# Designs tried in a protein design run: designed miniproteins, single chains, continued (3). Part 30

Each design is a single chain, and the fold is of that chain. pLDDT is the mean over its residues in the fold that is shown.

## One batch from the design tools (miniprotein)

Design m8984
Fold by ESMFold2-Fast:
Structure m8984 (fold): chain A 64 residues (1-64)
Amino acid sequence: MKVGDIVRAVHDYEAKTPDDLSFKKGDLLKVLEILDEYWILAELEKDGKLLRGKVPTIYVELVK
């Protein structure tokens, strides 16, 4: 996984902190930054809104 990649959510996630991004299974997210092995900074477009926040890597899979 690298910056600019598209990842797909494999489970729903509800933000636990203001810095986290909430998403639903099947949502497509753009990787903005690799923070560490467990977290990325990602962008999600949903319902015409651009949302950004931290996403746990175990909740997403790389879209080839």
Scores: mean pLDDT 82

Design m8985
Fold by ESMFold2-Fast:
Structure m8985 (fold): chain A 68 residues (1-68)
Amino acid sequence: SMYSDEEIEELFKKLDTDGDGTITREEFLKVFRSRGIPSGIEERLFKKADKDGDGKIDLDEFKELLSR
């Protein structure tokens, strides 16, 4: 895998500026754009991970996206 679980957890904590244990769409998009992921793919991935439809994803959902 391109990312370790520890790297994913550290990245999530840095993006969780609200301290609520979730990351917003904007924080998520910032990660993928900085990694050179083409525009539009990150929005699809976020919608796929955001199973609750609340506009936020938790650490487990974030790990599932990046561990693949």
Scores: mean pLDDT 69

Design m8986
Fold by ESMFold2-Fast:
Structure m8986 (fold): chain A 80 residues (1-80)
Amino acid sequence: MIDEAHQNALAWSLRNWSGKPAEHLIEKIDELIAKGADVNYLAPDGRPLITLVEENEGLSEEERKKVIDYLKSKGAVEIP
């Protein structure tokens, strides 16, 4: 069952992750998925999660690519 609190935490983390390694964000993604977050559930503003990573200026281009590739490996799509 999708947990809305963990889903909101996932969306927030993807949008606002800054000052920490991308590897720790990937660990957080795994934790939230294990707790019921769905990588294809839309953010509260209706955006796909991949879009939140693409717009995250707190991540480098390399870090954004790594996180996006990881989300896609878990079944995430740019347009669900």
Scores: mean pLDDT 76

Design m8987
Fold by ESMFold2-Fast:
Structure m8987 (fold): chain A 87 residues (1-87)
Amino acid sequence: SIVDILGKALDLDQASEEEIRRAFRIFDIDGDGTISAAELQHAMRSMGQNPDVEEIIREADIDGDGTIDFPEFLTMMTRHAKRLQEE
């Protein structure tokens, strides 16, 4: 229903953001505010997803050394989660 779609865009995005933030903190062992694309791929693989590292880098629009900050990590995780829920 339209209400379910709206809830998915608003409430699930906020709930997913807090959950993903917690996951990011676990992977950000050095506390520098970034993780590698390879670490993100490994995390997504453990969740039953298997993206290419090059696709992750391209979608995250990484500037420089191929590391992912929190907003980029959030974007990747929520995008893949939404895709699975709609299929």
Scores: mean pLDDT 59

Design m8988
Fold by ESMFold2-Fast:
Structure m8988 (fold): chain A 156 residues (1-156)
Amino acid sequence: MKKEVLQALYDIVTGKANAEEVIPKLIQKYVPGVGPKTAEELANLIVYGTTKKNPKPDYSGRLASLPPIVKLAYYASQENPKDDDGTPLSRSKAKKLKEFHELLVDILGEENVEKLVQLAKEYVQAKDAGDEDQAEKISLEALELEKKILEQKLAE
């Protein structure tokens, strides 16, 4: 179980796998009571910042260049999760998003997930301030941290 999820996420972060194809399969397999449509909508939130079906490939969500686990940690840490358009998730979808995040906390460790959430918050603050240089720096730090966490957990 843990090794399969870690490898799938590592393959996404290293560009070996497509997040849009892999994330809905992970959600459907490991989050109880999630059907294929809900899994796809939650994956679209993580990848594109929207639950809309067939988001455009050039869609630039608010979290833009941040890697998938950092994005998931950001949305799931909100009391009432919203997409980047400000549309709130239904209670059922928000619960399933949080259940998937809790699975990743168990796999990655609470301290590592807290670091990823903090980077996502700092990225949003930099973007909202118009500091594109700082936002780019944070996005690179987030990618390297996510890779390092996954590599360390795969080596265990």
Scores: mean pLDDT 79

Design m8989
Fold by ESMFold2-Fast:
Structure m8989 (fold): chain A 66 residues (1-66)
Amino acid sequence: MPSQETVERARRIAEEVSAVPGVTSAEVDIRDGRLTVRITAESEEAARAAREKALELGADRVETTV
């Protein structure tokens, strides 16, 4: 079971990444205390900005789709 701290971090990542202009969806997966963020964006620029934001917020892995 992920910790409350990990769950809260995941929620913050999803919220802030989805607020990046051009991001159409953001999903956070928690596995063994590690956060994988899956981002769908309308452009390569939006995907790059969202990836940077996710890593800044503590994501362990980021996957992007344009």
Scores: mean pLDDT 81

Design m8990
Fold by ESMFold2-Fast:
Structure m8990 (fold): chain A 62 residues (1-62)
Amino acid sequence: LEEKLKKLKKLLLSKGLSEEEVNKIIKELKKGYISDENQEILSSLNLTQEEVDLLVEIKELT
């Protein structure tokens, strides 16, 4: 899980999210949930299937 969260943090920063936004998303995912606000942010990103699969894998581990 920790390695996947590091990979996700790097990915989200590369998509133009601020470190504050990324840290909030990571904190929520570690607790096994995601807010509507952060779900909208993730949905607004043009994520590839591989990047979506990473998110699904993290959600299944939490």
Scores: mean pLDDT 77

Design m8991
Fold by ESMFold2-Fast:
Structure m8991 (fold): chain A 63 residues (1-63)
Amino acid sequence: MVGKLAEMLFDMNSSNPRFLSAKKGEKVLVLEEVNSLWVKAKSLSTGKVGYVEKGGLKEVGDA
């Protein structure tokens, strides 16, 4: 997944700035695989960076 474009499958909202807040259908760039459940990603619409669950993402292409 690192270096790939992915699409949010679900709305995600968090009060913790470590977690990515993004809406369903938003495109994100995967920057880092943290573990088997989590990646660090950047929202292309907001420019925010944070952790997001791999299960909430669909890979849609190369960055």
Scores: mean pLDDT 77

Design m8992
Fold by ESMFold2-Fast:
Structure m8992 (fold): chain A 90 residues (1-90)
Amino acid sequence: SEELRKKIEEAAKKAEEYAKKGDSEKALEELKKLDEYLQKAYEEGDIEAVKLGLEGAMKILKSINKDDRKLILYAIGLILKAIGMLLDLE
C-alpha cells in the first residue's frame, strides 16, 4: 500500500539520520519500526514495499558508526530478513 511504503521510507530516513548523528537509541527505535513495517509488507505480499525496506536497511548500515556493534547487527539481521522475504514472495 502507498501508506505502508511511506511509513517504510520515513522510518528508513529517520534511522539513517540518527545513525549518521551517532544517536544509537533513536536509530534502533526507527529500525524496529522499519522491521515492523517490513513484516506487514511481507504479510500483504507487497514486493515493492519489501524492496524499499531492504534498500533503506542497506543505506542505514552504511551510515552506522563501526563501533556500534548492536546497531550493525540489527541492520544486518533486517537486511537478511528482507532478502528471505523477497525469495519467498518471488
Scores: mean pLDDT 88

Design m8993
Fold by ESMFold2-Fast:
Structure m8993 (fold): chain A 102 residues (1-102)
Amino acid sequence: ELEAFLHLMRGQLLLKAGKYDEAIKEFEKAIEIDPNNARAYNLLGEAYLKQGKFDEAIKYYEKAIEINPKNADAYRNLGLAYRQKGDFEKADEYFKKAEELE
């Protein structure tokens, strides 16, 4: 949907500008319009990851995978989040899963 897409685009621009709270609000609006948009959940997770909110990032990456279980980017991002938390075993598992999907 066009409106959901525009919120995703604004969110990505805000994310690139380091305006993480504003990016999160835009991605949340995209999800309200299209709750099955795996890309929106993955981007929301990226915004939380950049804020150092690793547990929130993990929750949203997991939702992206529930919607699209072939989303290699979401698995790779889960690996990055777990690595930043110091959970290297889970990080390795998710990186391997991302590689299998590519």
Scores: mean pLDDT 87

Design m8994
Fold by ESMFold2-Fast:
Structure m8994 (fold): chain A 87 residues (1-87)
Amino acid sequence: AFQQDISTGTLTEAQIKQMFSEFDADGDGTITTKELGTVMRSLGQNPTEAQLQDMINEVDADGDGTIDFPEFLTMLARFMKEPVHIE
């Protein structure tokens, strides 16, 4: 299905944080880059491998293989703003 509900689906900071916390096993407010795809899918998103790679490159500023909540928000907002079609 194409993105009609996603562009209108209001993922508030609180909702995103709630989902983020589900994958934050330690409760430290971080997730691993390998969990990014799983978190996105839990939010009702299905990014392609190319989209995931682009997003990881944009948010992995720390190079630690972990994503802070603000970095995750930035990545998710970018993904939702620009749907699939990277040519």
Scores: mean pLDDT 65

Design m8995
Fold by ESMFold2-Fast:
Structure m8995 (fold): chain A 70 residues (1-70)
Amino acid sequence: AQFTEAELKDMLSEFDKDGDGTISTQELGTVMRSLGQNPTDAELQDMIREVDADGNGTIDFDEFVTMMTR
């Protein structure tokens, strides 16, 4: 894997101001760039569709970690 689970969770904690273990789909692009990734708009939309199937605008830490470590 390009990132460890610990590194991803540490990064995500900076975006989780409420401590509920989620980030918004709008924050996903910022998180990816903070990790040194440069997803295209199409790649970012594909990621959002995979992790936010219910369209509620939030992504769980476990969903994000699973996506990044596949």
Scores: mean pLDDT 71

Design m8996
Fold by ESMFold2-Fast:
Structure m8996 (fold): chain A 109 residues (1-109)
Amino acid sequence: MIELTQSPSSTTVKEGETVTINSTASRDVGNKVRWFQQKPGEKPKLLIYNTSKRAKGVPERFSGSGSGTNYSLTISNVKKEDTATYFSAAYDEETQKWVWGQGTKLTVV
């Protein structure tokens, strides 16, 4: 089973800044990586799939990149509404299951 480790675990940024959240997989995941935004009281919302493709209705300021074991979510021109926990998920082909990272708590001030 693969493990996903996100960094940082929490961060505070000012509105208008750019933030990058990193995810490291214990094994090569072949670009089968998704990123989710979860706000308090809401279900996780898909932002990015297949490493770099934006989901329907997701603003262009959200972008994904990476390969092999190292993946990133970048949020440019952050807005106060982006205050949320962000999760990476990768598909483990050996178990045929999605594995989730521990999450990164983003606070925009």
Scores: mean pLDDT 89

Design m8997
Fold by ESMFold2-Fast:
Structure m8997 (fold): chain A 67 residues (1-67)
Amino acid sequence: AEEEVREILRKLGEALQRGDIEAAEQYLEQLEEFYRNLPDSVSEELREKIRGTIEEGRKLLEERKAA
C-alpha cells in the first residue's frame, strides 16, 4: 500500500511537470481513492504529504483549466 502510494505520487509529479493535465487528473483521482483507504500502518508524515499533494494538485489543475 505505501509503496503503491509513493508510485502514484511520483507519477502525479511527473505528469504535472510535463503539463499532462489528463494524466495528472487521473493520478489525483487514484491518489484520493488511496488516501480514503489508507491503513493505520501508514505514517502520519505520508498521510499529510498525500493530503497536501491532492490540495496543491487540484489547485494547479484548476488554474491550468482557467487559463
Scores: mean pLDDT 75

Design m8998
Fold by ESMFold2-Fast:
Structure m8998 (fold): chain A 62 residues (1-62)
Amino acid sequence: MRLTEREERILGLLARGLSQREIGERLGISPATVSRHIRRIMEKLGLRSREELVAFGREHRL
């Protein structure tokens, strides 16, 4: 899995059930920027939904 450190942090927070707004607050970025990073993570991992992304993060303990 070839994610940046920031993308791994976002994936880990999503796996914990945080919203885009909560992730943005924790990382000091806008919710729109978080949404854009989520899209890129999904593309890199070949995932099609947010639910698949959350499951992936949980399975890989991120």
Scores: mean pLDDT 79

Design m8999
Fold by ESMFold2-Fast:
Structure m8999 (fold): chain A 62 residues (1-62)
Amino acid sequence: MLYRATVKEDYKPKKPEELELKKGEEVLIKENIDGEYVYAKSLKTGKEGIIPKSLLEDVERL
């Protein structure tokens, strides 16, 4: 199931598999990894990676 969400705050990757994101960017959530992380695609850059769920707001089911 796919969701769209907005990034709350600038995020710098702490691990190679994580996405770098800026506040106000939109992401497509492709999969839930666990309770804390999702696998997402940046709609601005097209890059994919892991991000914390706590970084996201305005989650909309597609």
Scores: mean pLDDT 81

Design m9000
Fold by ESMFold2-Fast:
Structure m9000 (fold): chain A 63 residues (1-63)
Amino acid sequence: DPEIEEAFKALDKDGDGYITYEELKSYLGEGPRTDELFKEMDKDGDGKINFEEFKEYYKKRRA
């Protein structure tokens, strides 16, 4: 889905195919809200958000 891909690319500053906490923090700033959002998307608890996790979060948000 182009919308999800664009959102992911906007957050994935390094283009590594993952959104790290550092990348999310750079976009939203440091704080409890950033921590909560990261935890919501990081389903595997590996400290990074892959495209599939991001897509799942987006679908749940819209469904």
Scores: mean pLDDT 71

Design m9001
Fold by ESMFold2-Fast:
Structure m9001 (fold): chain A 159 residues (1-159)
Amino acid sequence: LREVVAEVEKDPELVEALLLLFEAHGIRLVLDFYEGKKKGIDPVEVVKKQLEELAELLEKLGLPELAKLVRSINPETLAKLIEAMFKDPSLARDLAKIHGEGTGLLGQLQAAYYRGVYLGIKILEGDEKAKEEALEVLERLKELLPELSDYVDELKEMI
């Protein structure tokens, strides 16, 4: 993991692309979590599916050690945290700030993910500025990682 992080940190374009991917996936988690709740799906099963989808995207990008790290996240803990953020969106904003003030790629990826969660909640509240900001994230991600075009286009249809 440390050697992979240090290798990724040498490529600023790959760092930017990963930050945008984690932010996009935070948006996608919130939208899928909301639709899952409407259908009576267990929040933990929604989170498990989203962690696996993110891990598969990281494996396609040649980052299997980051995919293993994503799969090591406890889905019950993350589901409870997302439910708390739906009740108080300021928690997503504050976690994005706390992790973003830390040094190193993993803190920045967590900050990007929580920014995405915050944007996703604001989109569900009908915030047009949050939709515009989310579409900018998705367009830049598609430019940097054209192999994720299907993922980006699917997420754009949900917004």
Scores: mean pLDDT 89

Design m9002
Fold by ESMFold2-Fast:
Structure m9002 (fold): chain A 67 residues (1-67)
Amino acid sequence: IDELIEKYDTDGDGYLSKEEMIAGLQELGLSKGSAEILVDKYDTDGDGRLSKEEARKALEEALEIMG
């Protein structure tokens, strides 16, 4: 999980864009639609970016959905 976040944190600023998160979730096996819903759920500020903590929670929920 942390390795995936670091891979998609291209700016090294501790945030991931919605596009980066959707791509990461699709690599884990989610559909684009499911990834979009999950990213929107954890984008608490509505700014189009997820913190590392929000990204980790989204990835954990994605693993539960796929399990």
Scores: mean pLDDT 73

Design m9003
Fold by ESMFold2-Fast:
Structure m9003 (fold): chain A 60 residues (1-60)
Amino acid sequence: MLPRLSEREKRVAMLISKGYSQREIGEKLGISQSTVSKLTRRILRKMGLKNRKELVKYLS
């Protein structure tokens, strides 16, 4: 379902698909909100998606 994503990127993408905020994802994974933001942008770039809303739609 999530091609070419690292294990960390897959975990972030899954939590985004469930509707969690960047803050909540950071708290759940024990990483900073800044790191979640960077991983989210990387996921969007790798998947050819424009924004977080398109990622949620793709994974749902």
Scores: mean pLDDT 79

Design m9004
Fold by ESMFold2-Fast:
Structure m9004 (fold): chain A 101 residues (1-101)
Amino acid sequence: DILERIRAALAAGADVNARDIFGFTPLHYAAAAGDLELVRELLARGADVNARDILGRTPLHYAARAGHAEVVALLLAAGADAAARDIYGRTPADLAAENGH
């Protein structure tokens, strides 16, 4: 499980903003999964709320697409850019609407 690996890596002192081969940071995975407590922990550790993956998507894009309303609210309170556009020109709200949220 990727979230378990993220928690283990953070406990070992790994970079909170480390990017994988898809450009995903730990915050992208936590936001996509709706893991509110992990999102809070990552933000408290200095996670970049506006980090972009290879598709130009931020954690907010994935939280919105999945309909994780509490994570969306937390990311916005932390300074997430609601107007951020991915490489296809889609905002987080556009992805939410496309997925019935």
Scores: mean pLDDT 89

Design m9005
Fold by ESMFold2-Fast:
Parts: sequence; structure tokens; C-alpha cells
Structure m9005 (fold): chain A 96 residues (1-96)
Amino acid sequence: MYAAEGDLKAVLEKKVDANAKNELGQTPLHLAAAAGKLEVVKALEGDVNAKDIYGRTPLDWAALAGHKEVVELLLEKGADVSLLSEEGKKKLEELL
């Protein structure tokens, strides 16, 4: 687990730039998507196709974690399915 709820809330309360990256190259959107925080994902503006140090996008993290509602929202925000890992694409097919 890369984000605790308390850590995610602290990031939001600090009004962190939506495109700011942590030590793992993750934006607030990556953390919210991985944690399944649908309302946080809705509120965040930023690059939905940003890649972390693992080469993963917020959509890839949401798909791998099984957060179907977050996956659907990220696709509505313009997330690029072609940027998913092979495992992320497989999980996306299982969810949709």
C-alpha cells in the first residue's frame, strides 16, 4: 500500500499542485486512484496520463487495485488505455 488515508488527506489539505510528484513519481491523482477515493479523483485536476517511476498511470493503479468506479471516472477524464501495463490491461478487461 503506497498511500494511507491520512497521508492522502494531508496532501489535499496542503493544496499540493495536482501535477506535483512524490519520491515515487506519483501525483495526487495516482494516490487517490490507487486508494479508490472516488470523490478525491473527481476533485483533482491534473495530467490523467502522468507516469510514475514504475511507468504506471493513475488508470493503471485503479485497474490493478480493482476500483471499477475510479477506472470509469478516469476513462471519462480522458485516461489513455494504451498507456496501461499488460497486467493493468488484463484487470481493465476483467472490470469492464
Scores: mean pLDDT 75

Design m9006
Fold by ESMFold2-Fast:
Structure m9006 (fold): chain A 66 residues (1-66)
Amino acid sequence: SKREEILKLIGEILDLIGEIIELEKELKKAKEAGDEEKVKELEKEIKELEEKLKELLEKLKKLEEE
C-alpha cells in the first residue's frame, strides 16, 4: 500500500540522516586534526549521501502528491 511505501521510505531517510550525522562528526575530527586527505574523502562521502537523501525526499513528495 501507499502508506507502507511511505513508512519504508521514511525509515530509509532517517537511517541515511543518521549516517550523514556520523560522517559530519568524523569530518569535524579530521578538520581539527589537519588531515586534508581524510577531509576530502569524508566531504565526498557526505555529498554522495546528501544526493541520495535528495532522491528519497523527491520520491516521498511524489507519493504524497499521488
Scores: mean pLDDT 86

Design m9007
Fold by ESMFold2-Fast:
Structure m9007 (fold): chain A 82 residues (1-82)
Amino acid sequence: GPTVKEIKEAFSLFDKDGDGTISAKELRHVMTSLGEKLSDAEIQDMINEADIDGNGTIDFPEFLTYMSSKEGQALLQKMIAH
């Protein structure tokens, strides 16, 4: 699986303002940068899948948990590929 370092580097791509959370806006920005054309509903579905505490944002522990899923691992590969 991915290392904590790789997951931290991926998290930094989403968390542009350094507040320690990923918002729907930040998630949409990164997905658009990867060439993914997602609706607002699809972005919210992704947040709901990762947001295990139900606060509407993704913190680092929630992001780690999501990156351990098959879907999260596929997303991580897209983010770290050059």
Scores: mean pLDDT 69

Design m9008
Fold by ESMFold2-Fast:
Structure m9008 (fold): chain A 89 residues (1-89)
Amino acid sequence: ADGDLAALVRAIANGMDVNAKDENGETLLHQLARNGHTQAVRELIATGIADVEAKDNQGKTPYDLAVENGHTETAAAIKEMAAMNGRTA
């Protein structure tokens, strides 16, 4: 809903640990990717603090969860933003 993204950004600005893991080993980025929140995923990765390669208790990255849940735009955004961080060849 409108405002959920603003609340998320405010929580991060107030010192929320974006790399904290829940009982399933999922970070905030995992949860957003699993639910297809593409804009929130882009904003979180753009902070440069989120670990894009973080793995949950089953060894899955946020990208893997987006793909498994059929959120192709979210998966594409994660892959594109990870590639922009200077992968040589």
Scores: mean pLDDT 74

Design m9009
Fold by ESMFold2-Fast:
Structure m9009 (fold): chain A 94 residues (1-94)
Amino acid sequence: ISERIQKLLSEFRAKDDAFLERVRALVARLRDPEVRERLLRSPYDIDLIQALLAETDDPAERAILEELLAIAQEAAQFADEVHKELDALVKEAE
């Protein structure tokens, strides 16, 4: 049981690190340093990314924000899957 939980948590950390690396690479391409700082503080904030998309007319910056939105959505789905697996393992322990 503990080995399965440890493996799941290790896989979660590795996946989260990979998502954050992708976010940092994309955010570095944005022109506004204030926008970069806000996104780095809240990298998976879908509402923030959607608000920035609504305010942005530049096609290149829109493409970067759309990619960030896709990463945030992928991260949210992965977090939901990990939560379900952890819940199942906790129930198995009882």
Scores: mean pLDDT 79

Design m9010
Fold by ESMFold2-Fast:
Structure m9010 (fold): chain A 107 residues (1-107)
Amino acid sequence: DKLTELEKQLFEAARAGDVEKVKELIAQGADVNAKDPLTGATPLHIAAMAGHVEVVKLLIEAGADVNAKTKYGGWTPLDLLREMYQGSEEDKKKVEEILLEAGADPN
C-alpha cells in the first residue's frame, strides 16, 4: 500500500486542479485508484473535495471508482464534496452531477 512517485504526483496535481499534469500522469501509467495509505483517500476524493470539475472528469474517464470509501468514516468522493467543499455553488453542482452520472451513490 505504498504510493509510487507517479501516484504521489497525481495526488498533488488533483489537489491543485492541475489538469495538464493529471493528463500527463495518467498517460505515464499512474493508478487513478491509488489509495493514500494513511486515509484510504483516492485522487478522486481529493479532486471532488476541492471542486476541480475538469480533474474529476479526467479521473472518472480514466476509470476512477466513484464510490471508493476512505479508511476512517467510509467517506465517498460525493460525501467529501458535500461536507468539505468551500467554493462556488456552480462548481459544487457540476462536480455532484458528474459523480451522480458516473454512478455515485446519492445517499
Scores: mean pLDDT 88

Design m9011
Fold by ESMFold2-Fast:
Structure m9011 (fold): chain A 58 residues (1-58)
Amino acid sequence: LSEDGAELRKRIEELAKKLGLSDEEISELGREIAKKNPEITDSLEAQKLLLEELEKKL
């Protein structure tokens, strides 16, 4: 991605490292967010929600 999606992924990775989360834990969080927000079909919006959940853990 050459737009905001790439920056969102990078920010998510940085927060995950700061929180000590594994790739599996990040994937599980993403699945739980998608399950709770079935109206969100856009991957960019899903990534924004994941970022917000990670920021809450800081």
Scores: mean pLDDT 74

Design m9012
Fold by ESMFold2-Fast:
Structure m9012 (fold): chain A 70 residues (1-70)
Amino acid sequence: GTSLGSIIRTVRARRGLSQRELARRAGLSTATISRIENDELTPSRAQLEAIARALGVAASALLRAVEAAA
């Protein structure tokens, strides 16, 4: 998968985080993380930055991963 949601899911899983743990660290609901990872919701810039910070990566790195996978 080459979507932003699939990249977030992959990075989260590699860091050993559950959706619930990522949600708590990002200040979002577990439902919001689930919908973003399934491409059912496009994250806002603020949500993407919060998720990237919670994952310990730059938001630009997540966007670059989507671009490189295309």
Scores: mean pLDDT 83

Design m9013
Fold by ESMFold2-Fast:
Structure m9013 (fold): chain A 109 residues (1-109)
Amino acid sequence: GADVNAQRVSGKEIGYTPLHLAAIAGHKEIVEVLLKFGADVNAQEFAEGGTPLHLAAIAGHKEIVEVLLKYGADVNAQDKFGKTPFDLSIDMGNEDIAEELKKAAELQE
């Protein structure tokens, strides 16, 4: 079987797990399957230090954000620039995702 936590070692997606790639692509069913098979919901890619939740927030995939939060994604995770998924949702103008992440942060504290 495929290694659900395998990371890319070359190219622009260096350090990306299958979960990072599914999250940025908006493939909700693949995200759910990977998480059920033990994918690390908080895995960080090597270029920017982003988690799957950072990538879903950038890409504007609200349903992916909801699935990742259900599986315990850390809303306070910081990338190499000190940005949380909430910060990136604001930077990208994804207001619906920003509201979701703000509510999740209040529940995790």
Scores: mean pLDDT 81

Design m9014
Fold by ESMFold2-Fast:
Structure m9014 (fold): chain A 156 residues (1-156)
Amino acid sequence: MDKVLESLDLADSHFNDAVAIAKSIPAAADYADKMQSLAQSTLGYLRTALRLIEAGDGRGAAGALASAKLEIESLGDYATKAIDVMAKEDVAKAAAFARHVALGMEHLGEALKELARYAESKGLSAVESAREAYEVAKQNYERFRAIEEALRAAGA
């Protein structure tokens, strides 16, 4: 339980750092605002899923996790668009942004793994929805890690 909230707070911190970097580049500012809204929405749905799992509401938790999955997909898409713009202006800032997005996605993935275990321990139907959202977060983590490494190699 406490580990879910800790992982969500770490994800929030890294997404706030990514948004701050993107806002420092005027061409990326609109993508940064969309990412901030999507990150806060994602964190809100995951905190709601946690409370619903605690209450034994597997159907409600599955719905919140499905909503979080869609927000994570959109967050990854806007982050990719921000990087494409940022890399033309400042490769070092684009690399730092990609790193913070990757770390945010990693911590979302850890929260989702713990939510899946907790739902499973209660025999709730939300397990599959948590695993599906985890796979999206994991794929985004791997993508943004590869982008960070490529941008750092191009700026050296």
Scores: mean pLDDT 92

Design m9015
Fold by ESMFold2-Fast:
Structure m9015 (fold): chain A 73 residues (1-73)
Amino acid sequence: SEELYNSLSPLERKILDTIEKHGPLTASEIAELLGLSQSTVSRHLNRLESRGLVEKAKDEKGNTLYSLSDKFY
């Protein structure tokens, strides 16, 4: 929901907005798009996942992809 999105830090909002616009992305791809380190993005993604705001899955190469959870629908 919009209220849930508005409770997040500016960086967390940028991560979620990036996933929304580009579809499922790896932590490395998000880091490249936002000009951040992969470790920084991974820490925030782990927190967002623990809150149920993002979901993760494996691609054909075994990379972890992150997508928005149903909490935003």
Scores: mean pLDDT 81

Design m9016
Fold by ESMFold2-Fast:
Structure m9016 (fold): chain A 77 residues (1-77)
Amino acid sequence: EDEVLEYIHQAAIAAANGDKETAIEYVKKSAELAGATPEQIEEAIKHFNAAADAYKAGDRETAQAHIVKAVNIVLEG
């Protein structure tokens, strides 16, 4: 559980820094470690892509909302 949250934290930092590739890698690792299904992993990646795009647009509230959705999907399993 703690390692899952650590990977999610690293993914969020990468997304905020505009490093979309690193953000996706960490969310994928966190989801796999949490035992998420392939469908849940795909959905979490979509939300992190949307978060990175929102950060690039300067919309931090939308970016954070997408990160929260991805975290909930990862922790749902």
Scores: mean pLDDT 81

